# Ledger of designs, part 79: designed miniproteins, single chains, continued (2)

Each design is a single chain, and the fold is of that chain. pLDDT is the mean over its residues in the fold that is shown.

## One batch from the design tools (miniprotein)

Design m6735
Fold by ESMFold2-Fast:
Structure m6735 (fold): chain A 56 residues (1-56)
Amino acid sequence: SDAELGEAAFREGTRHTILTGVPLSQEESGRLGGEAMGVAPEVGARAARRAHEKGL
């Protein structure tokens, strides 16, 4: 779901920032979240953008 992909994007983006000190864009976080959830990175990026538009 978009909400689950949005949560995965937030989790992966936060982890990346902690480990590297470099913040990711919403789309980049979505790509990592998509990979973590076993979907195409493009699907994760699109879902993260959609979740943000809905207030997450």
Scores: mean pLDDT 71

Design m6736
Fold by ESMFold2-Fast:
Structure m6736 (fold): chain A 93 residues (1-93)
Amino acid sequence: AEAEIRAHADDFAAQLQRAADKLRKEGKSSLVLSRDSRLEERVALDAAAGTLTVTLTDLVTGESYSVSVPLSRLREEAAAVALALLEAEKRLS
């Protein structure tokens, strides 16, 4: 439902913001944002481009989907990124 997508998007926006800050503070290029029995969400920071890339991997099929968002537009784009990842999950499963 759309209300569930919005709640997920709000949580995801907060998680992406924390992940970007943590990666910059610790001098790391990537971390695992979320993982369950079916899916792994990994976040990678491209400091030169100023972008954050989220990769969703289906642990059953081995298929992956990636989406990039500019750090400067993270708040505006996080909901669209979350929706794209949710739709990719439904398509993969």
Scores: mean pLDDT 75

Design m6737
Fold by ESMFold2-Fast:
Structure m6737 (fold): chain A 100 residues (1-100)
Amino acid sequence: MLSREEVEEMVLETMEREKVPEEILKKTKENIAASRKLAEGEELSIEELEEQIKNVEEVLKRALELYAKTKSEEALLTAIYMHDLLETFKEKKEEKLKEE
C-alpha cells in the first residue's frame, strides 16, 4: 500500500501528465492541504469545508472523465482518492453542524 504522501504525489503527477486545466490542479492542491490540516488535528470552518467539498466534486468529476478516456490505473486511483476526501469533508461538516 502506498503511503499518504506517495498517493498525494501520484495524484498530482497524474494530473500534470494528463494536462488537466491549471484551475483543477490548484483545487487538487487545496484539497490535499485541507486534508492534511484535518489529519493534523486542525479545525476547518463550515464555509471552508463547503468550499473543499465543491472543489473535490469538480476534481472527482475530472478524474472520472480521465479514467473513462484513458482507462489508466493512475486516473482510477486518483478518482478513488478524491472520493475518499469527499466523504471525509462531508463527515467533518456533519460533525461540526451537530456541535452548533
Scores: mean pLDDT 82

Design m6738
Fold by ESMFold2-Fast:
Structure m6738 (fold): chain A 68 residues (1-68)
Amino acid sequence: SDEELLERIKEAAEEIVKEMEKAGASVERITSELEAFKQYVEKEVKNEEVKREAVEYIERLKEEVRKK
């Protein structure tokens, strides 16, 4: 379902941050990986509402990482 897809995308984005922070990655590396994931979502997700919400979530997560 669209709801399950959106939840999975959010979980994947959060896991990227968590895993990379645990590995000692820089803010630059983490935000770069989130940007790549965002671009993948923009290209692959066909539902416009899911795409919009997923992209907004990833952008918010990038800003939270930068504010550290």
Scores: mean pLDDT 87

Design m6739
Fold by ESMFold2-Fast:
Structure m6739 (fold): chain A 85 residues (1-85)
Amino acid sequence: SREELFEELAKYLYEKLKEYRPDWSDEVLEHVAKKLAEEIVKVFEEGKSAEESVESVKDDIVALLGDKAEEVEKEIIKILEKYKA
């Protein structure tokens, strides 16, 4: 479901952001993770590919995660493909 996809993406992004931004508050980490997850889910629901859905937030992921951005993008694509009908 959309709700299950959103929760899985938000949790994954929260865990990665926490690893790279340990000094950020949990409230900020949760807010950013949910914002990114919502944008990805929105684009994916519009019928875009997993790759196009990740591309919508790529600049934000690169800014937030630096050298781990590509690894995180690949994992998001794998998560999206599990929910593809």
Scores: mean pLDDT 84

Design m6740
Fold by ESMFold2-Fast:
Structure m6740 (fold): chain A 99 residues (1-99)
Amino acid sequence: SELEEQIRQLESLDLDELIAQLEEELARLRAEGAPESLIEEVELVLRLIKKLKAGEITPRQMVEELFLRRATAVLARDPSKREEVEALAKKLGIKEPAA
């Protein structure tokens, strides 16, 4: 249900407006000398939204990809959160990352 709600939210978004806003935000972050990791995260989100608009991925695939990438980054920094991440993935119906 949580995953279904996230998908529904994504389907209700004006993707053209969101792309324009994210491109403006990305330009601002670069101009301000924001951390490279933050710039790369915004670039990834922008790339996924552009793929979604082009019909190359589904809203579900986008939500799953974002979850898996965040989970991987969290576990790389703090392996103690593995059980919490696995419990959340199970609750959302997302297939667990291969060990």
Scores: mean pLDDT 74

Design m6741
Fold by ESMFold2-Fast:
Structure m6741 (fold): chain A 60 residues (1-60)
Amino acid sequence: VPPPASEEEAEAIRALAKAAGVTVQQVYDVALRHGLTPEQLRAIAADPEAVARFKAEAEA
């Protein structure tokens, strides 16, 4: 797995992984697939409905 481009990206990925109950790798794979920015990852982590949708996508 390539390392995160920045500490901000790494922190956003970890926060969303915790919120969604998925692995950091699953968050990274979805973020890479959809071209998500650290700001978008934080926005998803802050919204319980978005977290639920992200979890479904990450587990698919």
Scores: mean pLDDT 76

Design m6742
Fold by ESMFold2-Fast:
Structure m6742 (fold): chain A 90 residues (1-90)
Amino acid sequence: SELEKQRQEAIDNVRKKADEFYKKAMEEAKKLGLTPAQIQALKNAVDGAYGIGLRAVEENPENPQEAADEAISLMEKLVNDALERAKAEQ
């Protein structure tokens, strides 16, 4: 159905954005010379944000695209907040 297609596209978008956020966070971590502990905290933050994004889409079957867009915005905020905390510790 069209709704199932929209749901799959929404999930794919969340996965794609999670991968993009992860790559950007790891590149920034390398640039900043973060410790192994700080890098692990960033990985945990990205994984946590991804999980939140997937659940948001799964829990909103009537509006998967809107749920995905909102979840992606939240994921970006969570990852950026984690990066800013790491920067402040330098």
Scores: mean pLDDT 83

Design m6743
Fold by ESMFold2-Fast:
Structure m6743 (fold): chain A 51 residues (1-51)
Amino acid sequence: LEELIEQEREAAKRMQAAYNDPSNSELMRLLYQIAVGSSELIIERLEEKLE
């Protein structure tokens, strides 16, 4: 579970970097923003299972 949480955090960091990249289209940046929110929810649920 801890490994999955770390993997999800790393994925979220990459997605945040991607949505701040001006070379990406506005649509792609919006999709990355949604993906980051989804990753935060997954991390929260996994952390809940560890505690």
Scores: mean pLDDT 72

Design m6744
Fold by ESMFold2-Fast:
Structure m6744 (fold): chain A 91 residues (1-91)
Amino acid sequence: DIERLAREMAEKAREAAEVSDNPEFSKAAREIAEAAERLAQGDMSAYDRAGDALGKAADVLPDETNPEAKKLFNEIARLQSQISVLRSQQA
């Protein structure tokens, strides 16, 4: 369900922030983690905040040199897509 996927997203976003070598990417990843944690608690108003933070991370992704942080970003983006599909099915 959305809560499970959001929890996974928050965990991966925290890991991305820790391994990142770009301060702007690390900041955006922390914002993703905070929004995803709210989604995991059932707060659907955090959905747009998670998307905005993901967009910020994507904008600075080319300046990120750690391949693990880039891999985690791709996993986070896939989890957000899965959440978006489930949200649209319930709306």
Scores: mean pLDDT 85

Design m6745
Fold by ESMFold2-Fast:
Structure m6745 (fold): chain A 60 residues (1-60)
Amino acid sequence: SRLDKLKALLAELQAAIAETQAAIADADPNDEVLVLTLQLVLGATQSMAERLQKKIKELE
């Protein structure tokens, strides 16, 4: 169903969030450009996941 596909996509985004958080934790803190870029990616991915979660709730 459409709802099942959206839930699967949300799970993929949540996995990407976890991977990005792990990458930040593993990053050299002296590489400020890498750390900042990963934090920006994390914020964007979290925003997408939140929007998708709200859409899923609207369709229930």
Scores: mean pLDDT 87

Design m6746
Fold by ESMFold2-Fast:
Structure m6746 (fold): chain A 99 residues (1-99)
Amino acid sequence: MEKEKVEKEFNEVLKRAGDAGTRAAQAGAQGQFLPKEESVKRLRELIDEFQRLADYARDVAEKAKELGHEEIAKKAQTVADTLESMARSLRLEAERLEK
């Protein structure tokens, strides 16, 4: 039961990360048709979303580790690290668009 709960939370993180990735791709595609100020604003909103998801993934990793589910903990930590890397890449893109 506890393992199934942690697996469910991990799957929720993956689903939300996928949804955020889709929005990031859409923002990139639409950015060419938007004023730079609007594009930067949308990228900063996505950066905040990816950072919140990274925090959630780290929380899932800590819970999994406390329950002795080391494999889930490692996977959740890897997802958190990936989401933080994506947020960093989006921040660099936002800075590149700002003149």
Scores: mean pLDDT 82

Design m6747
Fold by ESMFold2-Fast:
Structure m6747 (fold): chain A 64 residues (1-64)
Amino acid sequence: MSVEELARVIRTVLIARGVNPDSLPEGTLERAAEAALKGDVEALESIPGVGRQTAEGLIAYAKL
């Protein structure tokens, strides 16, 4: 999966959690996508609205 495709998925997840992605620093979604591809749970959990289960789900999805 590409970083761009995964960043769109993460954007959708954040909106569903009540987090406005446009309020986050520029490049946050792209960094989150790269963290998911690398399996970096801690980096994903640092994002507002992303808990451990969501982080693990994003990592699993990134490997599809």
Scores: mean pLDDT 80

Design m6748
Fold by ESMFold2-Fast:
Structure m6748 (fold): chain A 64 residues (1-64)
Amino acid sequence: MRAQIEKDIDDSLLLMSRSVAKIAIANGANPEAEKLYVKSIEAILAGDYDTAKKLRAEAEAIEK
């Protein structure tokens, strides 16, 4: 079983990741790549590291 505190930490990390993405987009980063980076962090927090790696690779491909 997971403690409720773990969910609160996960929610805070997601909120921070979304805030960082917004700042990056404001500084000229590609919005589509930043959305994929946020989804990658969501996958990490869900324990799906394979999906996280795939989403990171897709974000890197968009930035090239």
Scores: mean pLDDT 73

Design m6749
Fold by ESMFold2-Fast:
Structure m6749 (fold): chain A 82 residues (1-82)
Amino acid sequence: SREDIITNLHLMSISAGRIAIERGLEKQGDKPSPQAIALAEQTLASMRELLETYRDKFSEEQLREAERDVAEAEEIVAQMKA
């Protein structure tokens, strides 16, 4: 359905956010810039907003995937700030 397509697009957006943060860390190496950290934090905030806004629309498997992507992104952002 149209609703299923929209839900999958939001799930993909959350996953894309995690990938973007991961690539950001790889490009920055051992000394992430303040700008790179700020962008990663903004991306993480957007991922969290999508997860909370569409939580009730996700299947159990989709919710688990989205929660894992957010958790992984949180760990990467924490690593960038260390």
Scores: mean pLDDT 85

Design m6750
Fold by ESMFold2-Fast:
Structure m6750 (fold): chain A 60 residues (1-60)
Amino acid sequence: PMKVTVEAEGLSKEAKELLEQAAKRASHAPASRGAQVQKQLEQAALSLGATKAKVTVEPA
């Protein structure tokens, strides 16, 4: 499992909730998937209209 933290600016409340749900689902993946999860969530945030996005992944 992983600890996933998403920081994004410029998103609606609904878009933020979708990203938080995606991050929670991704947190159950093995830590070896961390780089992939980070990249996918950052791209998802930008696709949802974020002006700035940062995703942090740590082993848990």
Scores: mean pLDDT 79

Design m6751
Fold by ESMFold2-Fast:
Structure m6751 (fold): chain A 92 residues (1-92)
Amino acid sequence: SELDLRAVEAALEGRLSEALRLLAERLGLETEDVELPFDEETQRLLLLSVAGRAILEGDEETYERILEMLREAGYEDIVKRVEELKEKLEQL
């Protein structure tokens, strides 16, 4: 999904409020004016949420593009967690 990829890009650039708004829009939810300060833990949770949704929807193209973006940004630890999540979800 275009919104999922835009949310990943925003999160990787530290624009966590924008990433959250894009994710809310993707889910059909409205967010009140919420300013999220930059926090690495929140950034990681947002990135994992987008990747997890792509896995659950079977959107392989979005999943592969997310992994590429994460690798280019140097988030190898998140890449490993996303790959582990996919393996676990495919066993369900």
Scores: mean pLDDT 77

Design m6752
Fold by ESMFold2-Fast:
Structure m6752 (fold): chain A 106 residues (1-106)
Amino acid sequence: GKSLQEEALKLLKEAKALVAAGKLAEAKKLLKKALELLKKIKNPSEELIKAAVEVARAALRRLLADPSVPPTTATALALRLIGAEIDKDAVGIVETALEALETLLA
């Protein structure tokens, strides 16, 4: 529904700001909430897809900048993001962002 898309969009925008601020554990909590809402949305809007991609790209940029993370891990997640973006799979995009944040928090 429209209200679910508006709530998910707000959570994704807040999560992106938290990733930019280095508050990765807080960002992860918001992304998990967004993911549960996205699973209930059958036709995500273009704005919602774009917001999900922006969070995932922010998380991947932090992952690529971390010298403790193998380049192969970052590459695998980047390819997964590209595939999910082509498929307009908001759930897959946010799952990719979550995996990047979980790698950084390990």
Scores: mean pLDDT 86

Design m6753
Fold by ESMFold2-Fast:
Structure m6753 (fold): chain A 100 residues (1-100)
Amino acid sequence: MSIEELLEKILELLKEKNADEELIEMVEAAIRLLKQGNIVEAASAIRLTAMKIASEYPDDKELLELMVEALEKFAELIKETDPELAESIRKDAERIRKLR
């Protein structure tokens, strides 16, 4: 699954759960940035979103698994352009994996 497909699936699941509008808007913003080719800003936005999702839905294995996959793909994409952000995203993904 592509990053865009992963984010769209996460957005779908959040809408089905009647998640907070702020969370929905954060995911939609990340998708917009990604479509604009602004990969680093999209990665930064989804990192913050992922931590909030993990806090609010710690037992939702499907949602957390999709989020971890999206974070890992973002880290790989930006590892040459922003290695510090890529490392931070990988650490966030590892933290979320431990919740499962």
Scores: mean pLDDT 85

Design m6754
Fold by ESMFold2-Fast:
Structure m6754 (fold): chain A 80 residues (1-80)
Amino acid sequence: LQKKAEELSSLTKEIQALAEKNKETMEEIAEKLEKTYLDAPEEEQAEALLKLLSENNPELAEAFKKYLEALKELKEEYEK
């Protein structure tokens, strides 16, 4: 459990660092995501975010994909 949370924390830090380097791109993606997918389920929003990231920054998209997978596993453990 703690190891999963620590891995998630490390991935979050990596994503934050990459997002800071690509702040303008991240802001544009966030605005587009909010306007188009504001009323969509969280799963759809996450999938749309990954798609937009993979088109603009594949490295950041891979990091987010791993983060979402780890987050889903952690959520499943805590919500059972």
Scores: mean pLDDT 69

Design m6755
Fold by ESMFold2-Fast:
Structure m6755 (fold): chain A 97 residues (1-97)
Amino acid sequence: MTAEELEEKARELREEARRLEEERKELEKEAAKKMEELGKKGVEDPSNREKYEKEAEELRAEMAEKANELTEKIRELEEKARRLEEEAERLRREEEE
């Protein structure tokens, strides 16, 4: 595999990591909106506040789990890309000597 091929693969992995980062940000925005809606319901209907607080807690737990999963995948892709970039740099330096 040439340095150029390694650089191309690293670029593809970083592009995939970027897409997952965008997905994570969208997930956080949707969660924030739902949390705000649940908060408003708790203020407008105090008799059911505990129910809305529980729903909000469950939503927080679910979104945290999904966000952590995406963060782990992003980290793996970035680490793999870094290794390919380091190998490509090494090959280029060996060819320049």
Scores: mean pLDDT 83

Design m6756
Fold by ESMFold2-Fast:
Structure m6756 (fold): chain A 85 residues (1-85)
Amino acid sequence: EPLSAEAKEHKRQAEVAEATGDYLTAMEHYAKAAQAAKADGRYRTAGIFYDRASEAYWLAGDYQKAEEYRKKAMEMYELDDKASE
């Protein structure tokens, strides 16, 4: 499969946590899902997960971490663009 079981499980846990308003758990699992997706070479998907982590940090009021994870998302999108040439 294009996305590992590890990335899928972290995505599932992040979505459950986000649905219950547990943004701290959601941001942690989105970050782990992004790392696993990056390892799978799924850079666009990794960028999306880092963006979700950034949004969760912003909603939690941690703007410094939100910016950090947004930069990680942008790095993933740049890697996807380079792979698409």
Scores: mean pLDDT 81

Design m6757
Fold by ESMFold2-Fast:
Structure m6757 (fold): chain A 69 residues (1-69)
Amino acid sequence: MEEEIRESMVTMLATSSMFGRPASEEQIKATTNSEDPEKVELRREMIEAGNAGDRAAVEEAARRYVEHL
């Protein structure tokens, strides 16, 4: 049940990163400077993987990010 909710969040984050508007260098930089170091790194990984089209990497980073919510 909780795992199903997490999987839905991971799918939403991955879809937003892969098929949403491309993340800019400015967005990556702002994230790196402003938040918790673990969340910053995970967000950066999602953005970079999304820009590269690596869905598996986006889903992995998104799953780790959701665990910190």
Scores: mean pLDDT 62

Design m6758
Fold by ESMFold2-Fast:
Structure m6758 (fold): chain A 105 residues (1-105)
Amino acid sequence: SQAALVQKIQDLLARMEKLLDEMGKLIDQAEASTDVDEQEKLLQEFAKKRGEISGIYKEIADLMKKLSADDRARVTAELSKLLARHGELTDRFNAQVDKLNAQKA
């Protein structure tokens, strides 16, 4: 049913939001750290969670193909908010990687 598909997508969106919260904490810690080894470990954990988000996004995309137009529009709006947040965290991650590489040079 459409309701069951929407519920499954909502569960995946909730998992994505939790991963973004965890990634936010990791990048906050990496930015605050003065220890190169600690920064590397935090950035590696961030990258792993980014990989998990990619998997969830692909599953959501496949399920969205089966939705009504109205349900797909609502899911797209919520997904867009999470993707915007993911983009902001990725920009901070890339900036921190660049700073770390400059410190090692």
Scores: mean pLDDT 89

Design m6759
Fold by ESMFold2-Fast:
Structure m6759 (fold): chain A 59 residues (1-59)
Amino acid sequence: SKALEILQKIKELGKSRLTLEQAKEIAKEVGLDEQVITNYLKEKGKSTLTAAELVNLAS
């Protein structure tokens, strides 16, 4: 599951919140389109996202 892979990668980083670049790297590793993350942050007017937000985008 992409969600489980994302959670494992975030746990390895020891962070509760990710920058766009960190989220893109995780997306690349789990086969998620990085544009999904870029568009999400642009629509929300944010520069970072939580683990839960990234997992939801992968679901």
Scores: mean pLDDT 78

Design m6760
Fold by ESMFold2-Fast:
Structure m6760 (fold): chain A 89 residues (1-89)
Amino acid sequence: MKEEALKMVEGGKELVLLFAEAGASPETLAAVVRKIGEDLAEFLREKGAPEELIEKVREIFEEAARRIEAGDDPREVVEEMVRRIKELL
């Protein structure tokens, strides 16, 4: 579970950075971040993770999406997001 979840988050980071390099808008990048967070939350729920953990994961991804929409650097935001998820898991 933890290793698989971490691979999903790292892969999500790479995907966001690829879209950013391709010139995707902050709104598009935020949508990608939210989708990754939703997919991870579903994965964790299927694996029987506590609802409190799932809620915290959703909060971390939502904060990252909002920061990108606010004009923060996508690289810095997704690196912080990955760090927080690693500390949580």
Scores: mean pLDDT 86

Design m6761
Fold by ESMFold2-Fast:
Order: C-alpha cells, then sequence, then structure tokens
Structure m6761 (fold): chain A 60 residues (1-60)
C-alpha cells in the first residue's frame, strides 16, 4: 500500500472514532490499495478497535 493511501485509511478510521494507534495498526495490516469493508473490519479488530468503531466501519 502506498504511503498516501495509508494516510487516507488512518484519517478515515480516526474520523470513525479510532485512536491514532489503532488506526495506524489497522492500516499496516491492510496490503490492498482498495480494501473491502470486511478487510478493514478484520484489520481494525486485530488492531484493538472498539465494537462501536467496528460497527461504524460496517455501516460505512
Amino acid sequence: MSEERKEVIIDSLKSLGASEEVAEKAANLLKSENPTVEEVVEAAEKAGASKEVIEKIRNS
């Protein structure tokens, strides 16, 4: 994943209520430039995101 794409994903996750640490860990787990919602959910869960953040990702 490009650095620019990684920053977009981090900013999106932070806007959904994730901490910077969780967003950064989740982005590092994603290898695709265009991850699916399910891939983002799995990465966020592994990074330690709260249930509220995960539900917001699923509804995005």
Scores: mean pLDDT 77

Design m6762
Fold by ESMFold2-Fast:
Structure m6762 (fold): chain A 78 residues (1-78)
Amino acid sequence: SKKKELEEIAEKAYKEHEELITRAVKVLSHTHSGDALNRAVGRVIGHLAGVELSDEEAEIVGRYVIELVLEKDPSAVV
């Protein structure tokens, strides 16, 4: 499914750039919330993966990555 494909893109980017992505989530969470935070994080993942994501796709990717970050560091989102 498209959702599974997007989650695999997110997971690969997170494995390759864990520290950068964790910092980006923390920084973006200070100025963004909800779907806007998800989109902003998803855009970072799209850039790192070299793929262009729609706003809806960026929300899915960003939400998934934030979940991965929070599983390792619950303090990453303030």
Scores: mean pLDDT 85

Design m6763
Fold by ESMFold2-Fast:
Structure m6763 (fold): chain A 66 residues (1-66)
Amino acid sequence: PKVEIKEEDGKWKAIVTSGEYVGEGEGDTAGEAILKALQEVYKKGGLETAAKGAAVAVEEAHKLGI
């Protein structure tokens, strides 16, 4: 799984890639953006795919000091 997190003018955007599935999310916090991206991955690839993405997202969030 791959997770990309960016801050754009006070908003956060996250892109989560897990297997062949890509989810995007945007929010006022990095955590909100990540959760929305994971929800899209869950809708496409199911729970296991989303869980793998979530593990990587937690690591990336920690790197950002969240």
Scores: mean pLDDT 78

Design m6764
Fold by ESMFold2-Fast:
Structure m6764 (fold): chain A 73 residues (1-73)
Amino acid sequence: DEEIKEAEKLAEEARKKSPELGEAGEAALEAAKLSKDKTVRKQLAGGVRAAIENPETAPQLLALAKETVEGLL
């Protein structure tokens, strides 16, 4: 799946930039894998990209990933 592959690349880039950003990126990737919804997957991948550009948004990305997983469980 193209969206999941893009999210995997972005999560790896986030991990290289900082541990906090890496945690948020990994959480978003796991949420994307669980969602199976293309729109949600694109939203999470976009969130990782935005957090890479502005690491201050990492806590918001982590919260979004957590809410997404909770909605699926």
Scores: mean pLDDT 78

Design m6765
Fold by ESMFold2-Fast:
Structure m6765 (fold): chain A 83 residues (1-83)
Amino acid sequence: MEELLERLRKAIEEGKYDEAVDIATELASHPEALDRLRELAIEYAKEGKFDAAKALVNPLLASPDPELQAAGREILEEIEKIK
């Protein structure tokens, strides 16, 4: 779990957004990672890195799981408030 989060941060820092989306998709399959994905997306949004924040949220919105879709929508609302 932590290793995936570290890889995700590194991919974003290196501008590898396609890789970041793939890692975020894997993390979204783990319920325990959802809160950490939320925190990371909000943190990037507060830093003005909206493309990075959206890359973290997109896999949640694309999920067939209604709970993950709702979580992704909630994170987008928080990002939009920061914007």
Scores: mean pLDDT 76

Design m6766
Fold by ESMFold2-Fast:
Structure m6766 (fold): chain A 99 residues (1-99)
Amino acid sequence: MEYAEKAREYAEKAEEAARRGDGKEAGRYAALAGGYAGKAAAAGEGTEEAAEAAVRAAEAAAEAAKRSPEGAIAATAGAIAAMGGAFTADLAAGREPRG
């Protein structure tokens, strides 16, 4: 589904930003991945895939927060947003949240 595909795309971008030590971009992409996971949950489509992507994005943003003091607040906010999306998508899929 388009939403799950977008969540995966932004999770990959969050991971790339985290590898560069760019906490601000990692946080921004993680928040986008979480948002698309929420949309997948609302649509009832690709919810497991979207939840997995949002968890990956949250982990990437959390790692970037440790490595990027300048971007730490943005990265942490993005990780929280991504986990919210993952939680919603896991619930829609009938799964225990993997926060």
Scores: mean pLDDT 83

Design m6767
Fold by ESMFold2-Fast:
Structure m6767 (fold): chain A 62 residues (1-62)
Amino acid sequence: MEEIKEEIAKQMIEGGKALIAAGVSRSVALAMVLKETEILAKEAGLSEEEKKEVQREVERAL
């Protein structure tokens, strides 16, 4: 569902930016939020394609 994809992407982007602001390296922050995105997407029942869309959005935003 579009709303769930947007919510996960927003949460992960905000989390990643917060980690970077706290002094975590961009590469480590990205790895952490992409792993969490995969878990949340599976729990939310997103398809593999929808999961990849969210991961792409998070990766491009960080």
Scores: mean pLDDT 82

Design m6768
Fold by ESMFold2-Fast:
Structure m6768 (fold): chain A 89 residues (1-89)
Amino acid sequence: SQGAQLQAQGDASVAQSRASTERSRAISQAVGDQTSDLLLKSLGYHGQSMQAIAAGDLDTGQQYTAQSQKYSDQSVALEKEEEERHLRE
């Protein structure tokens, strides 16, 4: 019957929407976890940089600053890609 076909199409559309939402949430969670890890690494290197600079070791301080900035930049890039993914949906 046409009613059974319409219900099957409706059920399939709901299942696809739920699966898409679940996949999107899983991606957002994974990106959030990766972003948090990168930010923690950035903060750790920033702390080490500040300590080295305070001790007068400017060369080591600059190396740790570069590492901190690298991880911070990676975190920002990852968040930007996730924002662009949401805008494309």
Scores: mean pLDDT 83

Design m6769
Fold by ESMFold2-Fast:
Structure m6769 (fold): chain A 60 residues (1-60)
Amino acid sequence: MKAEVTVKDPTGVVSTSGKEFKVGDVLKGEVLKEEENGVVLRTEDGVWFVSYSGAEVKLF
């Protein structure tokens, strides 16, 4: 499943690669897992946990 994520609060987006995000940044990737409070997303920049409270998540 694909997702497009728009960052609302950068503290809600956590990366294993150490890359930091800004409000309004858009992430596109594959959903590896859906959690109650967010999604684990794979992008070309690495694997991210994205909180639903910190981002707008659109699933495809």
Scores: mean pLDDT 75

Design m6770
Fold by ESMFold2-Fast:
Structure m6770 (fold): chain A 98 residues (1-98)
Amino acid sequence: MDKEKIYAETLAALAAMTVALARRSLKPVLDQDPAGREAFERAEKLVDEAIEAVRNGDYKTAAEKLREASEVLRAAGPEFQTAADILEKIAEEIEKLA
């Protein structure tokens, strides 16, 4: 349990870092695409919810929120695919802990 908690918290930190790096890298895209910006902001909120779920030991909800964030980004356009792929992989790893 303790090792799984540390691993889940590390995965949550990687998800947070992924959206932070994506926001920085995609700033010009986000400034020019209102729909892409709204999708990205929704994905950021879903990642924040996933991090809170991890803190509460709810790995199933955390994985579901990260998958939803990945799907939102994947639908938003090709510029978001790398972030979407990383979040999906993190969701798969967290789901194994549930």
Scores: mean pLDDT 87

